# Designed miniproteins, single chains, continued (4), part 39

Each design is a single chain, and the fold is of that chain. pLDDT is the mean over its residues in the fold that is shown.

## One batch from the design tools (miniprotein)

Design m13336
Fold by ESMFold2-Fast:
Structure m13336 (fold): chain A 60 residues (1-60)
Amino acid sequence: SLAASETPYNPALSAEQQEAVRLAARALLASDDGAIQARVQEALAAGDIERLRELLEELK
């Protein structure tokens, strides 16, 4: 698609931000620990997908 490189993307949430939201939701469902929930919210606010993945790995 040489001329049609206009990929429609969500202006509210990029694909990376959408992944972060999904990871955060999974982490919040997996644990009711307030400390973990606070870290999930912090990472989500920062858009830190790597941090969210680490939190999910610890919760599994």
Scores: mean pLDDT 68

Design m13337
Fold by ESMFold2-Fast:
Structure m13337 (fold): chain A 128 residues (1-128)
Amino acid sequence: MNLPEGLYDDEIEALLKEKGILELAYKALEIYNKVSGKNLSLEEFSRIFPILYVKYKLGKLSEEEKKVIDAVIKELGEETTEELAITLFKIGLELKLVSPEDLELIVNYLRSKGKEEEAEELEELYKK
Protein backbone atom coordinates (compact mmCIF):
# COMPACT_ATOMS: atom_id res chain seq x y z
CA MET A 1 0.00 0.00 0.00
CA ASN A 2 1.18 3.54 -0.89
CA LEU A 3 -0.81 5.14 1.97
CA PRO A 4 0.71 6.21 5.33
CA GLU A 5 0.18 3.67 8.15
CA GLY A 6 -2.94 4.44 10.20
CA LEU A 7 -4.22 7.12 7.76
CA TYR A 8 -7.78 5.73 7.98
CA ASP A 9 -7.78 4.57 11.65
CA ASP A 10 -9.97 7.49 12.82
CA GLU A 11 -12.46 7.08 9.91
CA ILE A 12 -12.70 3.30 10.46
CA GLU A 13 -13.15 3.84 14.23
CA ALA A 14 -15.95 6.39 13.60
CA LEU A 15 -17.77 4.04 11.17
CA LEU A 16 -17.44 1.06 13.57
CA LYS A 17 -18.76 3.23 16.43
CA GLU A 18 -21.76 4.30 14.26
CA LYS A 19 -22.50 0.60 13.53
CA GLY A 20 -22.18 -0.30 17.26
CA ILE A 21 -19.33 -2.80 16.79
CA LEU A 22 -16.22 -0.76 17.69
CA GLU A 23 -15.65 -2.70 20.95
CA LEU A 24 -15.97 -6.05 19.11
CA ALA A 25 -13.51 -4.87 16.43
CA TYR A 26 -10.91 -3.85 19.06
CA LYS A 27 -11.47 -7.13 20.95
CA ALA A 28 -10.84 -9.12 17.74
CA LEU A 29 -7.75 -6.98 16.96
CA GLU A 30 -6.33 -7.62 20.48
CA ILE A 31 -6.85 -11.39 20.08
CA TYR A 32 -5.30 -11.29 16.58
CA ASN A 33 -2.20 -9.39 17.76
CA LYS A 34 -1.78 -11.57 20.88
CA VAL A 35 -2.06 -14.92 19.03
CA SER A 36 -0.11 -13.87 15.88
CA GLY A 37 2.59 -11.91 17.76
CA LYS A 38 1.96 -8.96 15.42
CA ASN A 39 1.06 -5.36 16.28
CA LEU A 40 -1.48 -4.43 13.59
CA SER A 41 -3.24 -1.06 13.46
CA LEU A 42 -7.05 -0.96 13.19
CA GLU A 43 -6.64 -0.05 9.48
CA GLU A 44 -4.30 -3.01 8.76
CA PHE A 45 -6.58 -5.39 10.69
CA SER A 46 -9.70 -4.09 8.87
CA ARG A 47 -8.02 -4.73 5.47
CA ILE A 48 -6.71 -8.26 6.17
CA PHE A 49 -9.21 -9.79 8.62
CA PRO A 50 -12.15 -10.20 6.16
CA ILE A 51 -9.81 -11.90 3.65
CA LEU A 52 -8.32 -14.20 6.31
CA TYR A 53 -11.81 -15.10 7.58
CA VAL A 54 -13.02 -16.07 4.07
CA LYS A 55 -9.81 -18.07 3.43
CA TYR A 56 -10.42 -19.78 6.80
CA LYS A 57 -13.96 -20.80 5.67
CA LEU A 58 -12.52 -22.04 2.33
CA GLY A 59 -9.78 -24.09 4.07
CA LYS A 60 -6.98 -22.03 2.44
CA LEU A 61 -5.15 -20.83 5.57
CA SER A 62 -1.91 -22.21 7.00
CA GLU A 63 -2.20 -23.99 10.38
CA GLU A 64 -0.57 -20.92 12.03
CA GLU A 65 -3.10 -18.49 10.43
CA LYS A 66 -5.99 -20.86 11.27
CA LYS A 67 -5.04 -20.70 15.00
CA VAL A 68 -5.52 -16.91 14.95
CA ILE A 69 -9.03 -17.12 13.43
CA ASP A 70 -9.92 -20.06 15.74
CA ALA A 71 -8.97 -17.87 18.74
CA VAL A 72 -11.23 -15.00 17.55
CA ILE A 73 -14.16 -17.41 16.91
CA LYS A 74 -13.66 -18.99 20.37
CA GLU A 75 -14.02 -15.59 22.08
CA LEU A 76 -16.70 -13.91 19.86
CA GLY A 77 -18.55 -16.87 18.30
CA GLU A 78 -18.61 -17.78 14.60
CA GLU A 79 -21.71 -15.73 13.65
CA THR A 80 -20.39 -12.55 15.34
CA THR A 81 -16.93 -13.08 13.77
CA GLU A 82 -18.48 -13.39 10.27
CA GLU A 83 -20.65 -10.27 10.80
CA LEU A 84 -17.54 -8.36 11.97
CA ALA A 85 -15.51 -9.54 8.95
CA ILE A 86 -18.23 -8.52 6.45
CA THR A 87 -18.78 -5.15 8.19
CA LEU A 88 -15.02 -4.39 8.10
CA PHE A 89 -15.04 -5.29 4.38
CA LYS A 90 -17.99 -2.93 3.70
CA ILE A 91 -16.11 -0.13 5.52
CA GLY A 92 -13.08 -0.85 3.32
CA LEU A 93 -15.31 -0.55 0.23
CA GLU A 94 -16.73 2.81 1.43
CA LEU A 95 -13.16 4.10 1.98
CA LYS A 96 -11.93 2.80 -1.44
CA LEU A 97 -9.37 0.51 0.22
CA VAL A 98 -10.40 -2.81 -1.43
CA SER A 99 -8.54 -4.42 -4.37
CA PRO A 100 -10.47 -6.09 -7.25
CA GLU A 101 -8.94 -9.44 -6.20
CA ASP A 102 -10.19 -9.09 -2.60
CA LEU A 103 -13.66 -8.10 -3.86
CA GLU A 104 -13.78 -11.21 -6.11
CA LEU A 105 -12.77 -13.49 -3.20
CA ILE A 106 -15.49 -12.18 -0.83
CA VAL A 107 -18.20 -12.00 -3.54
CA ASN A 108 -17.50 -15.60 -4.66
CA TYR A 109 -17.64 -16.76 -1.01
CA LEU A 110 -21.03 -15.05 -0.43
CA ARG A 111 -22.43 -16.50 -3.69
CA SER A 112 -21.20 -19.98 -2.65
CA LYS A 113 -23.37 -19.57 0.50
CA GLY A 114 -26.46 -18.45 -1.50
CA LYS A 115 -26.04 -14.81 -0.36
CA GLU A 116 -26.50 -13.36 -3.86
CA GLU A 117 -28.18 -10.10 -2.70
CA GLU A 118 -25.33 -9.37 -0.24
CA ALA A 119 -22.74 -10.16 -2.96
CA GLU A 120 -24.46 -7.71 -5.37
CA GLU A 121 -24.49 -5.03 -2.62
CA LEU A 122 -20.68 -5.35 -2.24
CA GLU A 123 -20.14 -5.11 -6.04
CA GLU A 124 -22.33 -1.96 -6.17
CA LEU A 125 -20.43 -0.37 -3.24
CA TYR A 126 -17.14 -1.06 -5.07
CA LYS A 127 -18.39 0.78 -8.23
CA LYS A 128 -19.15 4.01 -6.29
Scores: mean pLDDT 83

Design m13338
Fold by ESMFold2-Fast:
Structure m13338 (fold): chain A 80 residues (1-80)
Amino acid sequence: SPREQMMEELDRLIAETNRRLMALIRQGDFAAARAVLDETRARAREIIERYSGGDEVFRKAMLDIVEGQIALWELTIDMA
């Protein structure tokens, strides 16, 4: 289904972002880590927009989930 394809693309994006962030945090490049979060937010929004169709409630819920994940990543950078 389109929703399953969306979840697969978001799961891949999250896995990619985790790998990129952990590498940058280990290097102490916190500015680059925050730039990766901005890129991830934009890419996640594009994925959600592509698959949510006209379902505004679902789209907003998915964007809220993504923002929650980004907030956890921001906290991880701040704790490093």
Scores: mean pLDDT 88

Design m13339
Fold by ESMFold2-Fast:
Structure m13339 (fold): chain A 81 residues (1-81)
Amino acid sequence: EKFTAEEVKKKVKELSKKYPEYTVGVGYSEKDQILTVQVTDSEGKEAIVTVDLEDKVIIDSVSDSDKLKAIAEEIALELLK
């Protein structure tokens, strides 16, 4: 039940359409089954959320604001579906 690079790329493309007011970047490690979601607003504030794809859980969250943290976590949870 490992995510493939192709599945991650499809989900990232769809998520970019849902959050046009933010810059959404995604890093993916197939070897480690880890996904990193970075969300940046127009003022340069950012949130970075790290997800374990094998256990389907968020393992770390770093954010300049609670609002951006919530958005980054929401994006990460959508990627787990």
Scores: mean pLDDT 76

Design m13340
Fold by ESMFold2-Fast:
Structure m13340 (fold): chain A 98 residues (1-98)
Amino acid sequence: DEKNLSEEIIEIVAETAALSYLKVKEEGALDVEEVEEFLEKQIEELAKKTGIEEEKLKKLFEEYLEKLKKENLTEAERKALGAELTARGEALQAELEA
C-alpha cells in the first residue's frame, strides 16, 4: 500500500546508514558492494510488497546508489543521502495519492 512505502523507505535508509556506519567503524572503509547488494534486495522486496514497478523504485534510489559507489563517504554525507532519499520517497507517496 502507498502509505507503507514511506515507512519502508525510512526503514531501508536507517538500515543502510547503520550498515555503512558499522563497516566504516569496524573495517575502516565503506563496503560499497555489500551496501549496494543490500539495497538491490530491498528494492526487489519493496516492489513485491507495494506492487510498484521495480524500475520506478530503482529510479527513486538511483542517485542514492550512485553516491554510495563513491569511495570514502563521510558519516555526514551518508546521513545527507538518507535524508534526500526519504524526501524523494515522500514525493513519490504524494504522487501515488494524487
Scores: mean pLDDT 67

Design m13341
Fold by ESMFold2-Fast:
Structure m13341 (fold): chain A 81 residues (1-81)
Amino acid sequence: MDEKIDELVEAIKAGDYQTAAEIINELRKEGWTLEEIADRLEPEVPAFAAFLRGVDEGLKLIPVGIEKAIERNKEYRKLLE
């Protein structure tokens, strides 16, 4: 499990967001929340951790939150200024 976090950090640092998304999906299937994943990523990739917290907040809202999660993804695509 910790090994997957290390692999996720490597993928993010390499700009391999497809691999990063797959690892996040695997962690979520193992019972991890997006907030827990963000907490583990914060020391190494704080900008990406902030992005995941935004997605988690969007998903916690009843149906309307899906639109907010999409907008947070668009903010990440602006390269986290």
Scores: mean pLDDT 71

Design m13342
Fold by ESMFold2-Fast:
Structure m13342 (fold): chain A 68 residues (1-68)
Amino acid sequence: GMMEELKKKAEELIEEAVKALEEGNIERAQQIVKELDKVLSQLPEEEKKRLKEELDRRGTLAWIRANE
């Protein structure tokens, strides 16, 4: 269903954002993060929490460094 597709898209965007941050491509990472935020805002609270955990697990270090 739509929720399953949004969840998969969010997971793929998380992967792409992490890779962009690791490569030091801040502009690309920011663009991907904006897309991710829009996808997350369309999900129910429970699904959003789960995806936030996935984001934390996959990209915390790279994400924090890019936020400086």
Scores: mean pLDDT 74

Design m13343
Fold by ESMFold2-Fast:
Structure m13343 (fold): chain A 92 residues (1-92)
Amino acid sequence: MLVRVRATGGDIFVGTDEASRARARELAAREGGVFIGVDASSGPRAIAELVYLELKERGWVIESVELEGEIPEEEAEATLKELEKAKEKTRA
């Protein structure tokens, strides 16, 4: 799974497997964004926590989230839900 977080100061790209990590790193390098590599076993909460830390360090707020690749619907929904919580925390 590749997660693209569009934020006020730039984009964050998260890869959860070997292919999506390679893709996320490539996109971050080309678009001047941030790369985060995690294992799929880390789960939606770990993805959201790592994204939140980057947003907090940079003073960025989430504008939108996009998911790419073959993803189980439950995992996709859980990931979007955890990132929505991170978005609320960055607005305060």
Scores: mean pLDDT 79

Design m13344
Fold by ESMFold2-Fast:
Structure m13344 (fold): chain A 81 residues (1-81)
Amino acid sequence: ETSNEEIKKILEEVEEEGRRVGAELKAAGLSQAEAVERAVEELKPLVEEATKKIKEIADEKGSRSVPNVEARAEKGAIEGV
């Protein structure tokens, strides 16, 4: 129904992409720490786009709560490695 569900979906997609990229980098032979760091770096454009979309949704719906999208990408990467 709501902006909250839309925002949650965007955050879940960012976290899932973090898991995927982190897992791929670990499979490529990077250490856990290196895979996480590189995954976060590679996901910066996605984080920026997701943040813009969330702000747009929040503004449209009158919500002032904007979560930290970068933290969600990092969490996904950590879980993926």
Scores: mean pLDDT 79

Design m13345
Fold by ESMFold2-Fast:
Structure m13345 (fold): chain A 105 residues (1-105)
Amino acid sequence: SEAELELTIIGFRIAAASATVYMSQRLSPEAARAELAVAAGLIKAVIDTLRRLVEEGRISPEEARRLLRRVRDVIKQIRAAGKDDPAILAQADALEAEVERLERE
């Protein structure tokens, strides 16, 4: 189904974001900042897609909670990697706020 394809893409984006954060730890500070911004963008896209699927009734509560736990784990990774960068911390805060809104449904 279309929803199954969307869920597969979400899973792929979460994995890509996590891998990007891991890779950022081996880069120069400037390159690391750019990669953390990419990871934040991937997670934003995941949250936006999950919100749409929830609004359309096309995702089970169990599946949504499973994916949101994975999203929160990656946000935590972004925050830890970007701890000394106010811009990255602000992006992590914004992503956490979006997750909290979605969890309230």
Scores: mean pLDDT 85

Design m13346
Fold by ESMFold2-Fast:
Structure m13346 (fold): chain A 94 residues (1-94)
Amino acid sequence: MAEDIEKVVEEFRKMLEEEGKYSEDEINELEALLRAFLTENPELVPKLLKEGRKGLEKLKEALEEILPKFKSGEISLEDLFPLLEKKFNELMAS
């Protein structure tokens, strides 16, 4: 499980670095959040590994939508991961 989480996190970091649009601090923040999220939602790990880059792109989209709401105080820390999971599943379902 931990090895699979790190594999997803590594591929996600690589994707953000290849895009060249993110600061190192932004990448580190998103990486830390993703690691925590997948630790609490391990059932998403096989799905992300199966979908590859497309799954990671959908996860990035969900994070970019939900994370600003958390930073602004619109949502609580307790709501962050449930809302992220909901948004990711909506994007994966198209």
Scores: mean pLDDT 79

Design m13347
Fold by ESMFold2-Fast:
Structure m13347 (fold): chain A 65 residues (1-65)
Amino acid sequence: MEETRKVAEEVGRELRKIGDAANDFYTGVQLIRQADKLGAGAEGDALRAEGEALRARGLERLGGA
């Protein structure tokens, strides 16, 4: 039925959106981990800032503030 196809397409779109948000969150966590490994310094500080921003972006896209 046409209605079933519409629902499947909508579910597919929502799943892609969730996947993208989860990817951003995971990438953010990995960058923070790399920053911790680098320790004190401009490189570590920059990676931590980028990782925190990506993590926050991922959470916000999933409905977090």
Scores: mean pLDDT 75

Design m13348
Fold by ESMFold2-Fast:
Structure m13348 (fold): chain A 91 residues (1-91)
Amino acid sequence: MKLPVGPEAGDKIEEQAKAAEPVIEKAIEALEKEKKELEKSAKVDEEVEKEVLELLKPEVEAMPEKMKEKMKRLAELLAKVYALKKDLAKK
């Protein structure tokens, strides 16, 4: 079994991140599914994807390290879904 670590200044953020983890995981799964459906009819516009990632970059960088990886994944999926939706609208 994993042993719990004692509460420290950094651990308060970790505890809150663990509570949010299931919600973030479900959001990632929903976006991954939407991305796969959109990819059937459209392709990622790399310029649009980069623009959205630049917009989200400060928010991701402001996250605690343990949450940053998941937030980065969420941001990447959001950027791709947005780029795919824009490609579909252009057609």
Scores: mean pLDDT 71

Design m13349
Fold by ESMFold2-Fast:
Structure m13349 (fold): chain A 60 residues (1-60)
Amino acid sequence: GSAQAAADALAARAEAQIPTINKAFEDMGLPPLSDEEKASIVTAARNGGVHRAELRAAAA
């Protein structure tokens, strides 16, 4: 349904933004995003949660 299409669109947009987030981490002197953190970003975009990369950035 429409809700599933919206969630998929948000996930696709989050995935497209991964290179930008990765560049921000590099600018902060943090290690690049892991595959697990990239997957967490996409999952969080679909489900409306906090992703692991955000938690790592907050801990730095």
Scores: mean pLDDT 75

Design m13350
Fold by ESMFold2-Fast:
Structure m13350 (fold): chain A 94 residues (1-94)
Amino acid sequence: MLAELEREAERLEAEARRALAEGRFEEAARLYGRAVGLRMAAGLLAFYARLYERAGNPVSVDELVAEEPRLLENALAFGEGAGELTERYLLNLA
């Protein structure tokens, strides 16, 4: 799961750089925002796994999400919000 989110974020960042080079500023901001959102979601999921380890219940992110699906929902919702905010600030500077 984490590797998949990180790989997709890297792909979106590459697309954002190309869009920027081509003068497609609004698309570049949107793509970069989405990439930031995915990285934030992955970071929050990894932190949840560390909290469980600290509590004496070491689990992988995949195991944790299978047992507590709402943690994935929360991380993705947080990521979407962070991505939208990132896009908004980038467009306000352009």
Scores: mean pLDDT 85

Design m13351
Fold by ESMFold2-Fast:
Structure m13351 (fold): chain A 68 residues (1-68)
Amino acid sequence: MAKVTMTDSGVKGSSVRIGDYKESLEILKKAAKDAVKESPNAKILKEDENEIVIETVSGKYTAKVEKI
């Protein structure tokens, strides 16, 4: 099981989901891909196995996966 936390500073929103670890990693990757699609000037500030931080013209997008 894993917990996924997604935060968009431009919208000041956050979403938390609990599910399978593999599904959570897929959610993380999809979130990063979607952020890049919406912002062609997006920059990846940090990318590792458990966390992705992307800077867009609208703000920073952060997605984290915690194994539980």
Scores: mean pLDDT 69

Design m13352
Fold by ESMFold2-Fast:
Structure m13352 (fold): chain A 63 residues (1-63)
Amino acid sequence: GDAEEARRAGLGAAAGSGAGGSAGNGMVTYTQSKGLDAEQGARLGARSGGGDGEAAGRMGKQM
């Protein structure tokens, strides 16, 4: 439902933001590698989702 759609959109942003913030904690290699994987998916879905022509489905299925 609508609640899940909002949660899926927020999940991608939270994954990217959390990973970036975590890098500052000193876990540079491990956190950055893991963060880049999650952040890339979130950024691609949010930024290029409209261009790809399936923003809603992409952001939901990316996770």
Scores: mean pLDDT 48

Design m13353
Fold by ESMFold2-Fast:
Structure m13353 (fold): chain A 105 residues (1-105)
Amino acid sequence: MEEVFESPPGRMRIVTPEGKEIEVEFRLRATKTADGKYKLELEARSDDVIIRATMEADSPEEFEELSAWAFDVIEEAVINKIKDKTYERKLSDTAKFKVEVKEAP
């Protein structure tokens, strides 16, 4: 049986090394699949970039670790205005994440 949790849109503020504030709107969808896997989909949007992150893990602990790495990548992409880049990382055979950065229209 699939269980789906969707958060309302949230906002975070990222401060650059120069002291400039960048506001990012994010949406999060978490799914527990029928085979017992945890899946997270996150979309973050700023004025410069749209970022989509997907994470899969078999345990909440792996999911928490991958989420921390994904947020670090999102912050770096927003601060440095990195565009049209995909980041992928595999923590184990069961735990992976993908972060895709696109230029905002």
Scores: mean pLDDT 69

Design m13354
Fold by ESMFold2-Fast:
Structure m13354 (fold): chain A 77 residues (1-77)
Amino acid sequence: MLKEKFKEALIKMGISEEVAEYLAENLTDEQIQKYLDALETGQGIELSEEDLERLEEVVKEVEEELEKEREKRLAEL
């Protein structure tokens, strides 16, 4: 499946399994395919600097969203 392939690619890049799983579940198929194409372009997991920055930005956004959800749940107490 597309999600499983994406998760596996992220883990190979050193992204944690938890973050990779969250990204695979919450990104659209179009976004996943775009990143997979970037990862596979250049005959492997070699990414351009722009593609790496894009992935780092998405990972950072997901981490921030998870942190905000945690804060929101605590604030509702």
Scores: mean pLDDT 66

Design m13355
Fold by ESMFold2-Fast:
Structure m13355 (fold): chain A 95 residues (1-95)
Amino acid sequence: SLEDLLARIEELVAEIAKYLPEDLQAELREVLEAFKRALESGDIFEITKAMMRLMGMLTEAYLHIKKYHPEKIEEFKKKIEEISRLAVEAVRLVE
């Protein structure tokens, strides 16, 4: 279900957020909430914009982890790949 996909995305985002500074944590949570609102709207253009913003913030998070927590990079790469896959599945459910 969409609810289950969103719950899993939120869980993975929270795991990533633990290693980010407060400003990046806040931005990541904001873009996730915007993505959820876009899915609720059913507007494909709003969904596309929100998905691009979410992917952009995950890239920013990845670069931060690569610089400051390089020992975690392989773990975080897998989490980001899973979030991306789940986000695509969520978009397909509202089409």
Scores: mean pLDDT 87

Design m13356
Fold by ESMFold2-Fast:
Structure m13356 (fold): chain A 93 residues (1-93)
Amino acid sequence: MKEAVDELIRLVERIAQKAEEAGHTELADKLYEESRKLREAVENGADKETILKQLENLRKVAREAMEKVLSPEEAARYQKELDELFEKIKKEL
């Protein structure tokens, strides 16, 4: 689980960097904040419900950022990778 969470956070941080470079600094900040909350929840041994809530919050912000910042082709590719990591984390909870 921790490895899948770390991989998810790295992917989201790449999206945040692209958002920041595109001038969407508020979206980048939200992505960094939601990633930190997820990391803290996992590291502190939060319950399954809390981790799932943080995952869903991160998914929502990441989708918004991808739609505004990435090309449709790049967004589809990142979305597939995100969905695979979300499902992997959910199975390990």
Scores: mean pLDDT 84

Design m13357
Fold by ESMFold2-Fast:
Structure m13357 (fold): chain A 68 residues (1-68)
Amino acid sequence: SMLDEAKELVEETKERIKKAKSGLEVAEIFFEGMEKLQELLDKTTDPEHKEEIIKLMEELFEFTKKKL
């Protein structure tokens, strides 16, 4: 499902951010992940799954904010 793909993408993006060597690299990885999450959100038709993807986007933002 799009939701399962979004969950995997968030975890992968977090691991990439943990290994990043600079704030610029963190920002690049974050924006790449957010763009892909937005594509999954746009393709999702189930309102409950849309809400969960939005929560995943918020989770990725909060995680990234702590690394900047």
Scores: mean pLDDT 89

Design m13358
Fold by ESMFold2-Fast:
Structure m13358 (fold): chain A 68 residues (1-68)
Amino acid sequence: MSKEQLLLRILTETADRMVAAGLSEETIAAFLQAFADFAKSLDPNLSNEEAEKLAREKAEELLAEALA
């Protein structure tokens, strides 16, 4: 699986969880923007495994903030 496919999967799964939790479109849009900015800032030399780990950690952090 490509790095882009891994990041997109994490993004989609987290957004689906936000929708299921009843979060507003505005909150979900803010998450999508924050995650996209994070993904663009990732070191391109990172392995797929390291990028996935960091992306999952960031998605979990953003989800927790949105639910608080």
Scores: mean pLDDT 83

Design m13359
Fold by ESMFold2-Fast:
Structure m13359 (fold): chain A 100 residues (1-100)
Amino acid sequence: SLAEISELARRIAEAETVEEFERALRELAGLILRSDPEDQERALVAAYTAFSEWAARASPEERARATEVFKRIIREVLEALGWEEVGERLIATLDAELAA
């Protein structure tokens, strides 16, 4: 749901604490895992954008902690979606480069 993605992304961007940031990001991660591939890509972009907005106003210490949380959760999402999909995209990219 585009509306749910937008709402969760706003909650991430507007989080007052690292704990609120993590909670909102984990909710979005759960939504990504239950979404179609097109919405998964859109939600991942939204998560990154929201993180960037949050990080821009955070202290250096909060930013470091949130970056670690963000990387961990996104890695969990990519692993849950399977390395096979990433592998297929990489092969397709290499085949396109070789054909050019």
Scores: mean pLDDT 76

Design m13360
Fold by ESMFold2-Fast:
Structure m13360 (fold): chain A 85 residues (1-85)
Amino acid sequence: SSADSLLKVAEIHAKLTKDKSDYVEVDATRPFNEQEILQISEVLTAITQMRVNNESEAKIQAFLAEARAALNPRQVAALDRILAS
């Protein structure tokens, strides 16, 4: 359901803010900042809304490709791990 999807996005967002795991070992000088977390959260929320709206898989994949191009490598790795789980 839409509520279940939004709850999953919120849970993933909480995991990004409180998880002690380093999703990417390329630059560990600092944790994700609020802007980086917000960008990942916005992508996850948009995908959830697109699925609720019955958007085509091709459109969702196109959006995801553009999002990955706009995010830094740490954010891309975190997003891909979240989407895989």
Scores: mean pLDDT 72

Design m13361
Fold by ESMFold2-Fast:
Structure m13361 (fold): chain A 65 residues (1-65)
Amino acid sequence: SLIDYLNNNDYTGKTIEIDGTPSIDLIDVLAEKGVKKVIYTPGTVGPGGEHGLLLQKGIEPVVKY
């Protein structure tokens, strides 16, 4: 899984692109690994709570449609 991959690598200060919307668990791992920017595709209704959570964790969210 992506979470398992992140646990085996250092992503401090990096940008990660995700297919789909990141889960709360994934956001926590990304924040722990020091990721600075996450590019992702929001759900059908657009960005939701994940956008605010990324910002709260100090990660810049970038939405791609």
Scores: mean pLDDT 76

Design m13362
Fold by ESMFold2-Fast:
Structure m13362 (fold): chain A 62 residues (1-62)
Amino acid sequence: SMAREREARRLADRLLADEGWSQEEAIERLVAEGVPEATARRIVREVAEALSLPPEEFRRRQ
């Protein structure tokens, strides 16, 4: 559903931007929350692109 996708995007944004998770860790978390793997990968990629995170260096810590 659209609501579930919005929730997944918010979670991905928080994990990548605020909590410094890697894209791989964020994908695993979304899948654990019940998001299909293909959808989780797409959402995390789109969020990472919006945040200008490089695919090879997404280890950001706060």
Scores: mean pLDDT 76

Design m13363
Fold by ESMFold2-Fast:
Structure m13363 (fold): chain A 65 residues (1-65)
Amino acid sequence: SHMEKEMAELRAEAERAEREKAPLEEQLEIGKRMAEATISLGGPKPREEKEKLLEEQVEEGRKAI
């Protein structure tokens, strides 16, 4: 129960401490992957899929400049 949840939080905190020692670039990359996972959890909606493709196109276009 609460104790098990507390143990899980302590493990997550240890993982965060490890991540804090990583360079800023690695932290940014992890953040991007977590954002992608969060978007993926939104479920398959035509509107969301269109927005994802549009975001990718905008990011690619901006990078190409």
Scores: mean pLDDT 62

Design m13364
Fold by ESMFold2-Fast:
Structure m13364 (fold): chain A 65 residues (1-65)
Amino acid sequence: SSEYEKRQERIRDLLTVNAGKTLSVKQLQELYEKAYKVKISNTTLLADIKSVKAEDPSLAHIQVS
């Protein structure tokens, strides 16, 4: 599988664990970088969040500011 697929699953996991919270992009970026020990750009993260929410309706209710 591509690194893209792995990154999508990681973001899905983070959104699931943080369900019921309002998160900033900065907070989600910090959580990702802490959990996986890799850097992610805001642009990449925003695109990935949009993709994950579009593909998983259960995550559509999670707010990212």
Scores: mean pLDDT 78

Design m13365
Fold by ESMFold2-Fast:
Formats: structure tokens, C-alpha cells, sequence
Structure m13365 (fold): chain A 61 residues (1-61)
């Protein structure tokens, strides 16, 4: 078992990542300020989401 106190980056982003990613995609689509390709790059690079997770979020919005 790890000492693990500041590993919120491993656990915390899993929960808030999905919420923030969905909110970002929803806002971007409402304002028409990003393409699906740009959103996929942002969600993958900055949110660490898989292509499957990104596709699910894009389909939900």
C-alpha cells in the first residue's frame, strides 16, 4: 500500500474530471466555439480522458 496522502490527482480528477469535461463540452457546443476535434484534443491532453470516454461525453451533449 502506498503512503498516498497527496494522490488526489489520481483519484480526484476521475470524479471532477468527468463533471468539468462535460460542462466544458456543453458550454463549447452552446457557444459554437470549438470543433469536436479540438474538444477531443483538450479532453485527452488536459483531462486525461480516453477516446471512448470523450465519445460518450460528446454523444451526451
Amino acid sequence: VKEGPPIGVFFGPDASNRERARALVEAAKRHGVATDEQLREVLSAHYGLSDEEIAEILAEV
Scores: mean pLDDT 67

Design m13366
Fold by ESMFold2-Fast:
Structure m13366 (fold): chain A 92 residues (1-92)
Amino acid sequence: IPATPENLALLRKALSSLQSALKSIKKGDYKSASKHLRKAADSLRSLGLDDVSDSLRHIADKASKGQLTDDDIKGLQRLRQQVQQLIAAAEA
């Protein structure tokens, strides 16, 4: 991903939305988690990360149905770490 100010803003929006989604999951607020995951997916799609965006939309749908697995949550935590790492690398 090119390290442009626009792409950094989109990565930061995705990170914020992922963090909000994980916080909502921790509270058992799956409706809010689903909304935050869809916002993260939209930001990542704008970055050209279509496969990741589609995966997040599927996880958001599962969240809205109360069907989240531990594997889904671990996947979200891994993605959060990857987005944080991309931001750090782009700011270096």
Scores: mean pLDDT 85

Design m13367
Fold by ESMFold2-Fast:
Structure m13367 (fold): chain A 74 residues (1-74)
Amino acid sequence: EFEKEIEELRKRVDELLEKAKKYNAPQSVIELVEKARRLIDLAEKMTDPEVRKQALELARKYIDEAEKELEKFL
């Protein structure tokens, strides 16, 4: 179950990075996506389910923020 969530979030991160490059988004948007990616990588390495869930939830929030900021450039 967690592997599917991690894969879904990674796909969203890759999609956002590609859109950010295409529309020349500011560094602040790229930084949000990078923070999300780091949290996803940490979640993969964590053994505690609670800590893993918290990391993935925080990553999702950063992804949502990056998507909202990107809308200003679309």
Scores: mean pLDDT 82

Design m13368
Fold by ESMFold2-Fast:
Structure m13368 (fold): chain A 65 residues (1-65)
Amino acid sequence: KEKEIEEIVEEADRRLDELSAADDVAGARDFLEEKARKLKELDPSLSEAEAASLLSGRIGERRAA
């Protein structure tokens, strides 16, 4: 579970860097929504909002570290 979540976060962080470099705001939003849905599938106890917050928080932690 944690390893799978970390994998999704790593993939999301890398892809967001690519999309940000391309200035593709719409693509970044769609991509984040898709990854948040995958997180919810791994942890059904999370709401969609909680999954999105978890994803954003983990990406922020990686960038702050």
Scores: mean pLDDT 74

Design m13369
Fold by ESMFold2-Fast:
Structure m13369 (fold): chain A 98 residues (1-98)
Amino acid sequence: DLDAALAELEAIARELEAQGASDEEILRRVVEAALRRFGVTEEDLRAAAERALARFEALADTPEAAAALEEFRELLKDRARALALGLQALLEELRRAA
């Protein structure tokens, strides 16, 4: 059940926040839990980020949106940023599919 899986990830994040963990450590731990829970890889997260980029590209119709799109592409070249974006994109896809 997707709702149960998302609640588990949220509980992990809250527990780490209560322990004084940094945002970076919380992100790392939630990513590890998500990879384990959903059976996905870093490559899957990167692919999810690229799908989000493609959707953003389809909506970019102003110079400001085009500039933001190029910044998003630059973020995908960095492993840590790509994984963070990919996790958010994947979780949104899974939430929408439920």
Scores: mean pLDDT 73

Design m13370
Fold by ESMFold2-Fast:
Structure m13370 (fold): chain A 63 residues (1-63)
Amino acid sequence: MTPEEIEKKAKEAIESGKDLKVKIEGRGESVSRTPEEIEAARRGAIAAVEAGLEVEVEVLPRE
């Protein structure tokens, strides 16, 4: 996944009021709900991609 794809998904989650799920190879997965948490998760996911780790980002509805 590219940094641009991660940014797009984070923006979609914030705009649609959905959660952002981030899964990083060797670090597990997290779900962010607030815009502040989503921005922090976006930053971490991009840093992981730049470090050469496999990253999966998903926009989830809030149950």
Scores: mean pLDDT 79

Design m13371
Fold by ESMFold2-Fast:
Structure m13371 (fold): chain A 59 residues (1-59)
Amino acid sequence: GHAELAEKAGRAAAEGDAEGAAEYARQSGVDTAGNLARKAALEGRSDLAGAAASSYGGA
């Protein structure tokens, strides 16, 4: 579900894996979620990476 993908995106971002964070966020929604998660991960914002996946996963 979307919650699992958001959690995985947040964890990947926390580990410094920007591509992993983007991939999980994209799977939960649209390309916008993946792009936001990648940007958040590169900035060290795992909270925002998870939030991006969660916000767009319900569309």
Scores: mean pLDDT 69

